# Ledger of designs, part 51: designed miniproteins, single chains, continued (4)

Each design is a single chain, and the fold is of that chain. pLDDT is the mean over its residues in the fold that is shown.

## One batch from the design tools (miniprotein)

Design m13858
Fold by ESMFold2-Fast:
Structure m13858 (fold): chain A 76 residues (1-76)
Amino acid sequence: NAEAWNNLGLVYLKLRQYDEAAEAYKQAIKLKPSAEAWLNLGGAYLKLKQNDEAAEAYRQALKLKPNLEGTARLLE
């Protein structure tokens, strides 16, 4: 399910396997688009120095949920 893919992405992120993290977050988004999954994907792309892809992911997150301040703090 989407939650399992998002959690797998978080595990890869902790392991500093950023390409695998991005792939897991993409699978989560494919199953169930969410602002949180797009925000996490943007973070993974930022770690990969893929700034254009990170910007696009953050724009998708803002499109789904314009106020992400609380969500961002909970994910940190």
Scores: mean pLDDT 80

Design m13859
Fold by ESMFold2-Fast:
Structure m13859 (fold): chain A 59 residues (1-59)
Amino acid sequence: NLEEGEKHEKLGKEAEKKGDYQSAILHYKKGVQYYDLAGDYEKAKELAEQLGQVQKKLK
C-alpha cells in the first residue's frame, strides 16, 4: 500500500502542476487512504494538508 500511496501522491502533484485541481484532489485522497493503510501516518498527514490547500484553490 505504501507504493500505491507514492504513486497517487506523484499523480496528484503532476495534475496540480497542470492546473487540474479536480484530478489532483482525487489522487491526493487515494494517496492519503493508501498511506493510512500502510501505517505511514506522517506521509498521510502531510498529503492530507496538501489536499486541503488544493481544495481551497478549487473553490
Scores: mean pLDDT 82

Design m13860
Fold by ESMFold2-Fast:
Formats: C-alpha cells, structure tokens, sequence
Structure m13860 (fold): chain A 78 residues (1-78)
C-alpha cells in the first residue's frame, strides 16, 4: 500500500540518520518496489533520493550521483 511505502521511506530516513546503512537501504528498496508497482513517480523519486543519500554517507559518490540523476529525471518528467 502507499501508506506502507511512506512508512518504509520514513524508516529508511531514521536508519540512515543512525548510521544503520544496510537497514536504511533495505527500507528504501522496499518502498521503491511498492511505489513502482503503484506507478507513484514522486514516491519512486523520493526512495531513489534516499538510497542516493545512503551511498553519499558511505562515500560512494558515483553511485549516489547516478541515483540522484535518475530521481531528478523522474521529477523533471512530472
């Protein structure tokens, strides 16, 4: 459900803030799958931004940039 995806994105944000990157990635990835199944493009972009934020925190800047660009492309098409 959309409510489940929102909750998972929020959990990802909390885990990321705590430095629990594996848990954050899992939560964001689950939210992303639900948003994609629903065709919720804004939710999809938000989840991609969350994953990019985790990669940035881990120093994985190339991976973070790629996902951030995907999120930006989705939003520019809205």
Amino acid sequence: TKEEAIALNNLGNVYNAQGKYDEALDSYQQALEIYRALGDKEGEANSLDGIAGVYRAQGKYDEALELGQQAAAIRSAL
Scores: mean pLDDT 87

Design m13861
Fold by ESMFold2-Fast:
Structure m13861 (fold): chain A 82 residues (1-82)
Amino acid sequence: MEAVELSEEQEAQIDAGAAEKGAEIDALIEQARAALAAGDFAAAQAALDRAVALVGAVPGVSEEMAAAARARAQGLLEQARA
């Protein structure tokens, strides 16, 4: 397991970046829900794909977590189309 000692300044920068990405992801998920409610599956899928890409870019998130988020987004789209 990798243990990296970070300075207080580096930790603050990472936390700020994670918080910013989290807010952007939440906004995209809300946009996807609104698009699904309107029957715009193409817009919903685009928003979910963007949110999944941002999850993979968050420091400390594994590729497994990003893959799980993608699978969940695809399941939501299939449920909405049915």
Scores: mean pLDDT 62

Design m13862
Fold by ESMFold2-Fast:
Structure m13862 (fold): chain A 60 residues (1-60)
Amino acid sequence: EEGTKWGKANQAVIDGKFDEAKKLLKELGLPDEEAERWINTMKKMIELGKADAAAVRAAR
């Protein structure tokens, strides 16, 4: 079982719970600015992944 705050922060971003993810990252010792930058990077990666998956499904 993934019981770490880091794993929870990752899952929270995937679920769109950005406030929860930021709180968890801050509890892990990340400053606000770095937590925000990480979340924004993950949001872009997830958005790109969703766009690619949708394109593959539409191409079927």
Scores: mean pLDDT 72

Design m13863
Fold by ESMFold2-Fast:
Structure m13863 (fold): chain A 106 residues (1-106)
Amino acid sequence: AANAATAAALIAQGTALANANNYDAAIAAFKSAIALGSGATKATALNNLGNAYLGKEDYASAIAAYKQALAINPNDAAALANLAIAYAAQGDSASALSLFNQAKNL
């Protein structure tokens, strides 16, 4: 309960930092949220971590974070679509197309 509340506050802070394009501080906040959170809260923090890495054009780290989020919540259409964007940015058009089709069918 206390750790979940702290994780949610860190997600909110990380989101504000990412919106300000302060991706390094956002990444640190989301990593702290991941360490304290579980289940849906951890999946949200992992998806937001992926978004922050995507903003930095660190596509490999973004892919790793989205895959971890999807391991917790396989039917997260937003995480699937963002993972597809990260693969497309790396030139993996086949993985991107497969993931976009999976997200569209949810």
Scores: mean pLDDT 87

Design m13864
Fold by ESMFold2-Fast:
Structure m13864 (fold): chain A 89 residues (1-89)
Amino acid sequence: LREEALELARRADELAKEANRLEKEGKYEEAAKKYREAARLAERAAELLEEEARRTGSEELRELAEGLRREAEALEKKAEELEKKAKEL
């Protein structure tokens, strides 16, 4: 679980970086798709860490899960922003 969650978090980070590059190029629709995918992976990673934290009683894992939930929410908001910009074009 923990190893799977960390791998999902790493992949989410890579997708977010790709999305940021696309955004800088004015590719808002493509960037929004990648931000949304990154948000989904971060959310799944948070779920897995929450399960592990409940099973082990680990405060460290609970804090990591909360951080990933916040990141997922920020990525979703970014995707919504860019989807609106793309529709205006």
Scores: mean pLDDT 84

Design m13865
Fold by ESMFold2-Fast:
Order: C-alpha cells, then sequence, then structure tokens
Structure m13865 (fold): chain A 91 residues (1-91)
C-alpha cells in the first residue's frame, strides 16, 4: 500500500485579516483536494495569538500517490496567498 501523506497549510496575519485568512486557507485546501484526489480534512484550527495576530492551520490526509509536481503546484498556490505548505509521509 502507498504511504499516506499529511499536508499542513499554515498562514498568519493580523487579527483584522482573520476572515480573509480563513477564506484563503479554505481555497488552498480545496485546491489540495482537487490536485491530490483522495484527501480528507483532519483538522481546521484558527488561533488568536497574544500580539493581535491570528494563525490558521488546516491539516489534510491523502491516500493516493502525490507527485513532486503536484506538491510543487500546491506550494506555489499557497505561497501566492501568503501561506506555508508542508508535506509529510507517514507509514
Amino acid sequence: AAPRRIITIEGEGPLEDKEKLVENARKIARYAMEVAGATRILDFKVEELEDGKVKVKITLETRGPLTDEQIEALKKAAEEAGFKVTVEEVP
């Protein structure tokens, strides 16, 4: 069986941008689901930080093969929206 992958999408910004950050995180997650095919959302977290900032984090799982090209496309889309994407393989 192919190893599963965990995709983490993270963004931070001022609290005033909270709604926009959440919207952008959802759009990136939808793009990730389209690119990777068989994905599920494991977690969706919005955290208000001490310095009047907000952090948005979405964690996705994929069971299908995810190519380096697909990972790069996802990272590029996220970076254009000010987000960080990490991809981890797990057994």
Scores: mean pLDDT 78

Design m13866
Fold by ESMFold2-Fast:
Structure m13866 (fold): chain A 85 residues (1-85)
Amino acid sequence: MKINKYKIAENTVLVIKLDKPVKIEGDELPEELREAILKYTPANEGDELVVLKIKDNVYAVMSGKADLSKVPESFEVLGVFTLKL
């Protein structure tokens, strides 16, 4: 797993490259993404996060309050997820 922090459109974006692709189903974050967010960001249980797909195993995570109009059109919006422990 490789983690990088970037600032995009005045919002902090966490870019996560996983060792393997994860399957995102419904409104729940995969365990691997949830653990990475909790470990490498100041996010807490109950926070809303926007998850974006850059590539099959590369994801971007930002605050659910972020301005999505400033996200590149090439990024696929996967959804808004509530962070759970």
Scores: mean pLDDT 68

Design m13867
Fold by ESMFold2-Fast:
Parts: structure tokens; C-alpha cells; sequence
Structure m13867 (fold): chain A 109 residues (1-109)
């Protein structure tokens, strides 16, 4: 019973972070468009935020999987594949960070 309350609180914190990242993405994209930023810069910023959003979604899925929801394993694998497709669009330093975070998430399963 208490373990369920702790899980719900962790999920709420992750959902709040996820919502904040989505709001930041919208704001940053609007600022880039207003300042007539190059298309390449817009695509880079979008890819960096998409990777962060997917990593946060995967953290939420880990909490559900640990609670016994095996259906979330397929969704976790799909997000992993989507992040792998985003990696070539990210700067090399960010690629290393994202790969490290993916390995840490896999170890939590």
C-alpha cells in the first residue's frame, strides 16, 4: 500500500518534468522562428528536446513495468528505437549523454 503511494508520487514528479520539457520546446521553437534561426538549428534543438522527452517517458514506463505492467515493455522498446533514430541528428557530446542514460534505464528493468 505505501509502496504504491511512493510510485504514484515518483510518476507525478516525472510527468511534471515531462510537461515542463514540452512547454520549453514550444517556447524555444517559437523564439527560434521569431529570430529567423537557420533550419539546421531548429532541427537540432527539436531533436535534443525530442530525445529528452522520450527519455523521461521511458523513466515513467520503468516504474509501471516494475509494478507488473508487462505491456509497457513493448512501449519502452519502441521509445528506445525512436531515440536510436534521433542519435545521428544530435551533437556528439549529446549522443554520449543519451546513450549513457539509455543504458542506465535498461539496468533498472
Amino acid sequence: MEEEKERKEEIRKLVARLTAEKIRLIGDLLDLEKNKAPQEKIEEVKAEYEAEIKLLEMEILVLYIKAGDKSKIEEFKKLEEEIEKLLPKLPEEKQKEVKKRLEELKKKL
Scores: mean pLDDT 83

Design m13868
Fold by ESMFold2-Fast:
Structure m13868 (fold): chain A 61 residues (1-61)
Amino acid sequence: AAASAEQKAAARRAAEAALRELGIDPTPEQLEGAQKLAESLVGGGASAEDAGRGAARMVAG
């Protein structure tokens, strides 16, 4: 499903916040990966916060 620009922006923001909450200083590559995963998850119907947190955890390992 297509996510709105607002939902994608919120998901990117949530992914950054979640990585920081995990105590990780992400590389630019990790940050971009988490943001893209969060956009995909919110496009699938997840909330921005859940999408960001899930994406951050996946990227963090």
Scores: mean pLDDT 80

Design m13871
Fold by ESMFold2-Fast:
Order: C-alpha cells, then structure tokens, then sequence
Structure m13871 (fold): chain A 65 residues (1-65)
C-alpha cells in the first residue's frame, strides 16, 4: 500500500507540474479509486485539480459559444 501511495503521489505531482487537463485528473482519480488507494491528501489534491480544470473547461466552452 505505501509503495502504491508513493507511486500515485508522484503521478499527481507530475500532473500538477505539467498543468493537467480535466480528463487527465479524472483518469488518475478513477485509477486511484480502482486501486483501492485511500490517501486523504491525494484525494483532496485530485479533487482540487478536477474542480479547477472543470471551471477552466466550462469557461472555454462558454467562450466558444
């Protein structure tokens, strides 16, 4: 479990550094859920990433109208 949490932590950090998309944040969140990883800090970080990218995607969609 600890090694798996460290792996997901590295992936979350890489996604945050790269400026990930909503799809990338959601994909990683689903993978972490399917893997049974229950790390609160990682869940909060992914949740914040999803929220932030959802707002950005909604704004981009509105601007495209």
Amino acid sequence: MAALIAEFRARVAALEAAGGSLAEYRALLHEMHDAGVGDLELWQRLGRGVARTTVAASRAAADAL
Scores: mean pLDDT 77

Design m13872
Fold by ESMFold2-Fast:
Structure m13872 (fold): chain A 90 residues (1-90)
Amino acid sequence: SSVEKKQKEIKELVKSLPEEELKKLIAEAAEAVKRREEIEAELAKMDPEELKKRLEEAVAVLKAIAEAAKEKGLDPSPLEELAKFLEELR
C-alpha cells in the first residue's frame, strides 16, 4: 500500500537525520503537545476517513523519530506524548 511505502521511506529518512534536526523535531513536538486542544479542534473539521489515514501516518512518523532520538541519547518523550495523543483521536 501507499502507506507502507511511505512508512519505509520515513524510516530510511529518519535514520539519516543529524542530532540537531532531531532536537528541533523534539522541540516542535513539545510545542504541538502544548497546542493539543487547538490541533484537536482543527482535526475535527476533517473528513473522518482522511483523518484516520493521516493520523496513522503521523503516528508512524513520530514513533520512528522517537526511536532515532533514543539511539542518539535524546529525550523522546515529547514525540511519544504527541503520538499517544494522536492515537487517542482515532
Scores: mean pLDDT 79

Design m13873
Fold by ESMFold2-Fast:
Structure m13873 (fold): chain A 83 residues (1-83)
Amino acid sequence: LTPEQQAEAEAAIWEIHAAVLLTDIKNGRIPSVEELERDIAKLDEAIAAVEANPQLSPETKQAVLDGLREARAALEKALEEIK
């Protein structure tokens, strides 16, 4: 995979992960607060890595960051829902 393809794949994986967690919560399969906090921390690291990556075009960087930030917002909503 090229660096751009790797970044796009990572964003897609995080979006799927966030969607699965929200679905699990709605179905009564509640993750721990600690697990969600760790996932959010890892996602913050991924966002910082994409922002700092000189190999990504501005267009790809924007699209990947939008996806990662959407996933982060979903995880934050999940965390609020189980608190």
Scores: mean pLDDT 82

Design m13874
Fold by ESMFold2-Fast:
Structure m13874 (fold): chain A 60 residues (1-60)
Amino acid sequence: AGMLARATAPVPKTGEEDLELRPGELVEILEEVDEEHVLAKSLTTGEVGLVPKSYLEVLS
């Protein structure tokens, strides 16, 4: 199972690979892409995309 995290702020969709999130949305972190970004799945929509780590609070 992946790591659970919560969006702490609105995450804008600026590119086609980006995941758009609302504050408080839960995501599953699937993979760390680089030092600043993770690949995550929205538990609300099931959509997968890139999220900056700074917008996420890890819940375990």
Scores: mean pLDDT 81

Design m13875
Fold by ESMFold2-Fast:
Structure m13875 (fold): chain A 92 residues (1-92)
Amino acid sequence: MAPRPEVIQRPLELEVNEGETVTLRPEARGGPVIRYRWYQLQDGILRLLQESDERGDLTLENLQPEDTAIYYFQAENEAGLISWGEGTELKV
């Protein structure tokens, strides 16, 4: 069984101005990771934003107040075990 991956998200909180671009750069360690996902949690709704078989940054362009949310990084290993990052609380 592949070990569960370790995911680290920083910053935990980020406040930006309208019109700014932000790139979130997570770390994942251990085990072979086969899938990476970015999610937005807003008003209790979890939405998949991005999915890739390669570790990728999330770039959010032209940020608006409506983009205020918690953004989560997730890694899945070849055994189907998932790990969640701590989340980044973004305020615009």
Scores: mean pLDDT 81

Design m13876
Fold by ESMFold2-Fast:
Structure m13876 (fold): chain A 72 residues (1-72)
Amino acid sequence: AEEYIEKGKQYEKEGRFDEAANWYKLAGDEYEKRGDLQKAAEMYQKAAHSYGLANKLDEAKEFADKARELRA
């Protein structure tokens, strides 16, 4: 999971927000699989933000909604 977060941060620094979002999504998926719903929600929120910066508004909404659901 931490390796995926590091890759997400690296792509963010490069301005490659679509790739950054994909890595944050993978980190969220791994935390969700392990039952760490709080960290999964945090990663999905990072993915949503990065998709928004990539102008992928449907994906940004999808992952923002998923992050909220996991925190409920």
Scores: mean pLDDT 84

Design m13877
Fold by ESMFold2-Fast:
Structure m13877 (fold): chain A 76 residues (1-76)
Amino acid sequence: MDQETLDAEIEEAVALIAAAVEKASNPRLRQEYEYDVVFTDADAPDPELPEGWRLVGRVELKNGKVAHIVARPRHH
């Protein structure tokens, strides 16, 4: 994987994730929860998440990878 391929993956993932987040736009959830993205191969098992993180969305990328949208309650 070179920078050009990685940039293309990130741009596509960001566009799809941004659309999903915009659709679920809820100011309360954004304040109460922290969101992140975990990338895995489409044929891999679901990623092992640190304590508190939950899978809340899944977006398939054209290169055979999957972007898992995860959320957790904000901890200080």
Scores: mean pLDDT 64

Design m13878
Fold by ESMFold2-Fast:
Structure m13878 (fold): chain A 100 residues (1-100)
Amino acid sequence: EEELRKKLVEALKKGIKYANDAVNAKTQEDARKYAEEGAKAFREASELAKQLGHEVLSKGMDEAARLFEEASKADLETAKNLAKQGIDVVKKAIEEESKP
């Protein structure tokens, strides 16, 4: 379970990094590419969170992955807006799961 937690943390770090890159992208192609990588990372994080029994985090990561997958197919403005929504979903899920 500690090894699964380490993998989850790494998947979250990768997802958050690509998500921020997508939000800050200046071209449609870059925004789509970063969003696609973010979606993959958050999908992995969702599966790992599910295995660890973190239902709130798993659902949040699954929702984020869907938003980033849509962003990977959108125009620049829509992709950036979807990526911002995805980051908000990720932050809220992490905060809720981390509550004592």
Scores: mean pLDDT 86

Design m13879
Fold by ESMFold2-Fast:
Structure m13879 (fold): chain A 70 residues (1-70)
Amino acid sequence: AAIAAATAAARAALALLAAGASTAAVTAALVAAGLSAADAAAIAATIAATGTPVIPASLVLAALLALQAD
């Protein structure tokens, strides 16, 4: 997948979380934007584990780097 697709998906996920959307809705939006179900689930799990409604910037960077390598 292209870095641009991951960046767009991450921005969409952040916007949904800022609006108060659930992690399930964020996961669905990430998959719809072109992320794999595994990547979307990892992002959702990180949010649930930290208890914050915002995706950590470190996870966004890690996802972008992983997609760049793939």
Scores: mean pLDDT 60

Design m13880
Fold by ESMFold2-Fast:
Formats: structure tokens, sequence, C-alpha cells
Structure m13880 (fold): chain A 55 residues (1-55)
């Protein structure tokens, strides 16, 4: 049904977003462990995961 197709698409996109967020957090933790500030670590993690524009 249309509703089932929409729900499946939403679930797929939520998984994709969740995977990217987990990746961003993992990258940010690596930068933080290397002595980066919390702000810089978060920025780099989210940029490298493709969740925000690169700067």
Amino acid sequence: SEVEEVNREIARKLREIGDKVDEAIAIAKEYKAQGASFEEAMRKGFEEAGLVPQS
C-alpha cells in the first residue's frame, strides 16, 4: 500500500541519517582524543560525515 511504501522510505532515510550521525560522533571523538576543542571536533566530524558544508 502507499502508506507502507512511505513508511519504508522514511525508515530507510532515518537509518541513513542515524549512520551518518554515528559516523560524525566517532570522527569527533577521534579529534577530541587528539586534543582538538569540542567545537572543532564536532565541526570536523559533521563535515567529514557529510552532514554540514565543508569549510
Scores: mean pLDDT 80

Design m13881
Fold by ESMFold2-Fast:
Structure m13881 (fold): chain A 68 residues (1-68)
Amino acid sequence: PSEEELDLEVELALAIIQGVIAKKSGDYKTAAEYFEKAAEISRRLGREDLAKQFEEDAKNAKKEYEKA
């Protein structure tokens, strides 16, 4: 893989980690933001199915913080 592709892979991993940490701590607003970022990076990497999954994760997180 190119260096740019590896940089995107690292950014994706960090976005996922931050989103999961935020979700586990009950910070659904921050979780939604990181999952949206993960979806965008996944799409840039050509992983459309993965991007759609993170878009759904972000949508679900938004529904949770709207209840608060």
Scores: mean pLDDT 84

Design m13882
Fold by ESMFold2-Fast:
Structure m13882 (fold): chain A 68 residues (1-68)
Amino acid sequence: MSKEERIERLVKEAEAQMDAAPDAAGLIAVTQATLRRILNDPEFSNEEKFRIARRLQAYAEARLAALA
């Protein structure tokens, strides 16, 4: 698996977990856990980590608005 394929898989898995979260607290917990995994992954550059984090945060914010 290429790094790009791994990133897309990780993002899709995270989005699926966010979609399954029943409330804002669950959504925040899933988002934070995923961000911690990305930030602690030595295979990703700081720029890649930032780009992935932005995608996940934007998705989480949209989901949070829908749960409010």
Scores: mean pLDDT 81

Design m13883
Fold by ESMFold2-Fast:
Structure m13883 (fold): chain A 59 residues (1-59)
Amino acid sequence: MELRERIKEAIDHAGLDLKTATVEDIFEAIAALDPSLVKKYGVEAIRKEAEKTLEELRK
């Protein structure tokens, strides 16, 4: 899924600490990296995918 790969890229680019990062931090990182994704998927879809990605990476 393109959105999940962009979320992982945004986390890495922003240097977010996975232990302390929130869904909001990830959303802001995505909006800064690629605002077109917010327009394409919408805020709610991005937040849900960010939450799932954060859960996967904290495994």
Scores: mean pLDDT 79

Design m13884
Fold by ESMFold2-Fast:
Structure m13884 (fold): chain A 89 residues (1-89)
Amino acid sequence: PPPLTEAQRLAVRAIARAVKELGLFEKADYIQAEISADGKEVKITVSAPTQEEADRLAKELAEAVEKIIRELNPDYEIKVTATGTAEAP
C-alpha cells in the first residue's frame, strides 16, 4: 500500500484514540474510515445493531476525532463527517 501522508497519519491517530476512549470496539459492530489524500476530509461509517445506536456512536466519534485533531494541530482545518448504519458494509 502507498505510504500515508502526515495529515492522513494524524487523522488515523485521532480516530484510533477516539475509538479507544469511547470504547467503540465493544459497542460498534464495524467502523470504516475514509481519509482524503490531503487529509482534510474524513468520512466515518459506524455500524451497530440499531440505526439509533449507530447514529449516536457516529456523532460521538466525529466530535471526539475533531477535538483530538484540534488538540494535536490547532492550525489544521479538517472536516469530519460520520454516518450510522445498521447494515454490514
Scores: mean pLDDT 77

Design m13886
Fold by ESMFold2-Fast:
Structure m13886 (fold): chain A 111 residues (1-111)
Amino acid sequence: SLAEEIRRRFRPGKVSPEVQKAVDEAVEELRKMAEESKNPEIQKLLREAAEGFRVLREVQEKDVRDAVGYLMGRATEKAVELREKGLDPEEVERFVQHLARVADRILEALK
Protein backbone atom coordinates (compact mmCIF):
# COMPACT_ATOMS: atom_id res chain seq x y z
CA SER A 1 0.00 0.00 0.00
CA LEU A 2 1.05 3.64 -0.39
CA ALA A 3 0.85 4.02 3.42
CA GLU A 4 3.32 1.15 3.95
CA GLU A 5 5.66 2.63 1.31
CA ILE A 6 5.68 5.95 3.22
CA ARG A 7 6.35 4.21 6.57
CA ARG A 8 9.31 2.32 5.03
CA ARG A 9 10.89 5.34 3.32
CA PHE A 10 10.50 8.15 5.88
CA ARG A 11 11.54 8.40 9.53
CA PRO A 12 8.79 8.43 12.21
CA GLY A 13 7.97 11.80 13.71
CA LYS A 14 5.23 14.30 14.46
CA VAL A 15 3.88 17.15 12.36
CA SER A 16 2.62 20.57 13.50
CA PRO A 17 -1.10 21.13 14.27
CA GLU A 18 -1.41 23.12 11.00
CA VAL A 19 -0.05 20.20 8.96
CA GLN A 20 -2.24 17.73 10.93
CA LYS A 21 -5.33 19.82 10.04
CA ALA A 22 -4.39 19.95 6.34
CA VAL A 23 -3.77 16.17 6.31
CA ASP A 24 -7.09 15.45 8.09
CA GLU A 25 -8.99 17.64 5.59
CA ALA A 26 -7.22 15.93 2.65
CA VAL A 27 -8.06 12.45 4.00
CA GLU A 28 -11.72 13.41 4.56
CA GLU A 29 -12.06 14.81 1.00
CA LEU A 30 -10.49 11.72 -0.64
CA ARG A 31 -12.60 9.32 1.48
CA LYS A 32 -15.81 11.18 0.54
CA MET A 33 -14.84 10.95 -3.14
CA ALA A 34 -14.22 7.21 -2.73
CA GLU A 35 -17.70 6.75 -1.19
CA GLU A 36 -19.31 8.54 -4.18
CA SER A 37 -17.18 6.83 -6.84
CA LYS A 38 -18.99 4.43 -9.19
CA ASN A 39 -15.78 2.81 -10.44
CA PRO A 40 -14.28 0.13 -8.11
CA GLU A 41 -10.70 0.77 -9.30
CA ILE A 42 -10.97 4.56 -8.73
CA GLN A 43 -12.66 3.92 -5.36
CA LYS A 44 -9.77 1.62 -4.34
CA LEU A 45 -7.14 4.12 -5.53
CA LEU A 46 -8.86 7.01 -3.67
CA ARG A 47 -8.95 4.96 -0.43
CA GLU A 48 -5.29 3.97 -0.89
CA ALA A 49 -4.30 7.62 -1.51
CA ALA A 50 -6.32 8.75 1.56
CA GLU A 51 -4.46 6.24 3.76
CA GLY A 52 -1.13 7.36 2.25
CA PHE A 53 -1.89 11.00 3.14
CA ARG A 54 -3.12 9.98 6.62
CA VAL A 55 0.30 8.51 7.56
CA LEU A 56 1.96 11.88 6.81
CA ARG A 57 0.89 12.73 10.41
CA GLU A 58 3.45 10.09 11.50
CA VAL A 59 6.38 11.48 9.43
CA GLN A 60 8.99 14.03 10.62
CA GLU A 61 7.80 17.50 9.54
CA LYS A 62 11.08 18.21 7.70
CA ASP A 63 10.36 15.15 5.49
CA VAL A 64 6.68 15.95 4.71
CA ARG A 65 7.44 17.80 1.44
CA ASP A 66 9.44 14.82 0.12
CA ALA A 67 6.80 12.36 1.37
CA VAL A 68 4.02 14.32 -0.42
CA GLY A 69 6.12 14.30 -3.61
CA TYR A 70 6.63 10.55 -3.32
CA LEU A 71 2.88 9.96 -2.73
CA MET A 72 1.98 12.15 -5.73
CA GLY A 73 4.39 10.23 -7.97
CA ARG A 74 3.20 6.79 -6.84
CA ALA A 75 -0.52 7.65 -7.00
CA THR A 76 -0.07 9.19 -10.48
CA GLU A 77 1.76 6.01 -11.59
CA LYS A 78 -1.19 3.90 -10.40
CA ALA A 79 -3.64 6.25 -12.17
CA VAL A 80 -1.66 5.90 -15.43
CA GLU A 81 -1.92 2.09 -15.10
CA LEU A 82 -5.72 2.46 -14.85
CA ARG A 83 -5.74 4.57 -18.05
CA GLU A 84 -3.71 1.84 -19.83
CA LYS A 85 -6.34 -0.71 -18.70
CA GLY A 86 -9.02 1.30 -20.50
CA LEU A 87 -10.43 3.42 -17.67
CA ASP A 88 -12.05 6.71 -18.79
CA PRO A 89 -9.26 9.33 -19.11
CA GLU A 90 -11.59 12.00 -17.66
CA GLU A 91 -12.07 9.99 -14.45
CA VAL A 92 -8.30 9.50 -14.14
CA GLU A 93 -7.67 13.23 -14.79
CA ARG A 94 -10.27 14.15 -12.14
CA PHE A 95 -8.50 11.88 -9.63
CA VAL A 96 -5.09 13.48 -10.41
CA GLN A 97 -6.56 17.00 -10.09
CA HIS A 98 -8.11 16.20 -6.68
CA LEU A 99 -4.84 14.62 -5.52
CA ALA A 100 -2.88 17.74 -6.59
CA ARG A 101 -5.33 20.04 -4.77
CA VAL A 102 -5.12 18.20 -1.42
CA ALA A 103 -1.30 17.92 -1.76
CA ASP A 104 -1.03 21.69 -2.40
CA ARG A 105 -3.03 22.44 0.78
CA ILE A 106 -0.65 20.27 2.85
CA LEU A 107 2.41 21.96 1.28
CA GLU A 108 0.91 25.41 2.04
CA ALA A 109 0.58 24.39 5.71
CA LEU A 110 4.39 23.88 5.76
CA LYS A 111 4.99 27.59 4.89
Scores: mean pLDDT 86

Design m13887
Fold by ESMFold2-Fast:
Structure m13887 (fold): chain A 80 residues (1-80)
Amino acid sequence: GKIEEAIRLLEEAKRLIKEGRLEEALEKFREALRLLVEAGVITEEDAEEIFEEVEKLLKEGRIDKALHLIDILIDSLKSL
């Protein structure tokens, strides 16, 4: 379903971050958040806030914190 596809996209975004492919990672991350909004798991406001925080962390070179936030999101989704 949409949640399982969002988790796959979040895992792909993590891999791309680790490879230094940050633009591609942000595209996959945005797509995952869109699917979560469409699934009714998060609001559009939540998705925008989450996206902006991860984008900021990546632009600041805070890679480990960005990955940690994505892991928290994945773990929360796996609990649904």
Scores: mean pLDDT 90

Design m13888
Fold by ESMFold2-Fast:
Structure m13888 (fold): chain A 64 residues (1-64)
Amino acid sequence: SAEKFKALTEELQKLGLSPEEAERLARELVEDPEKNLPAAVEFLVRHTFLSREEAEALLKKLLE
């Protein structure tokens, strides 16, 4: 949904992702959350201060 996409892009940008990176991840997660969640978690672990568990919990909460 457009609302989930906006919430995801805003939250990901707060974590330090560029607008382009945040928009890409948000689009992938809204399109197919189950398929794209593992890759999004790995990206956040690599590019932010979040642990794997923190990244997974955050993304799952935003996808509710």
Scores: mean pLDDT 84

Design m13889
Fold by ESMFold2-Fast:
Structure m13889 (fold): chain A 79 residues (1-79)
Amino acid sequence: IKERILKLLKESGGKGLSQRELAERLGVSQGTVTAALNELIRKGEIALKDGEYILSSDDPSAVAVDVGQRLLELADELE
């Protein structure tokens, strides 16, 4: 479930998806999605923004630090 949520968020092109839309696209109950979403938030893999869930693999406060930092990925992830 968690992997499928991450894939859907990636495929949305950075646009947030609601809990309901994730449940509909995955074909599971909203309760199942909520449990997976809470776990992903605790891991810092996703964030809740304006009632929608978005990818947060990079620090969301550090938006647009994606300028070819292949060797600095580990340093940027913590900020």
Scores: mean pLDDT 64

Design m13890
Fold by ESMFold2-Fast:
Structure m13890 (fold): chain A 70 residues (1-70)
Amino acid sequence: AEEAGREIGAEANRRLAEGKSLDSVIAYVSKRALELEDQGLDAKEIYRAAAEAVSDPELATMLRNAADAL
């Protein structure tokens, strides 16, 4: 879960750098977390690792809050 979360966070960073909206990046993270949870990975660990990997402080806070709500 941690490695997958880091990869998702790195992809989120790339998408933001390319000018994708914060909303579209959040939708991407949520979709990937759901897909991986269906495969037996812990969504809470995915969101936490993604939050640690993202450079945008607003996105990092949103992902940490999502993890804490799970």
Scores: mean pLDDT 83

Design m13891
Fold by ESMFold2-Fast:
Structure m13891 (fold): chain A 108 residues (1-108)
Amino acid sequence: MRERFERRIAESEERIKRNPEDWGAWNELGEALLRLERYEEAYEYFKKAVELSGGKDWWALANLAEALYKLGRYEEAIEYAQRALDLAQQQGDELGAAYAGWVLKKAK
């Protein structure tokens, strides 16, 4: 339901206002925008989430890769999806590995 994404945007913006270093909030804001097909805005917020996480979070990397794929930036999408897959596998996160692998397959 579209209303759920609008609520998630408002909640994420409030979290960012209280703590601009909360990479999870930037990532959730990006996800809501991605589902609303606002790919360029989603990309900017995912990029911020990756920067704040030091590039060590598979979720932020995989979401950045999906946004890049949606923008037709396939080479960059492949690079970030591979990094996300490697991190998810290192952490034993099977769902994360599946999501990153899906993005990687779509971008190739």
Scores: mean pLDDT 85

Design m13892
Fold by ESMFold2-Fast:
Structure m13892 (fold): chain A 79 residues (1-79)
Amino acid sequence: KEAEELEKKIIESSLEGARAMARAIREGLRDEVREAGKKNEYLGKLYEGGELILRGDVEKGRELAEKAGRELAEKIKAA
């Protein structure tokens, strides 16, 4: 029950994270968010999702963000 709620919240946060990356890129922070993504696989997927959203590939960007959120939820459940 709690594990399903946690997964849903992580996926929701990941979708918002990808949108936040798209906003940061639009505001001229592309290099900064890309460098953050190189240091963390989860952030790297959110960055790529944000790039896809910014280019108009909204469905692919959302799918990547959802995948990143599910993978993070699995790691948290295993910890």
Scores: mean pLDDT 82

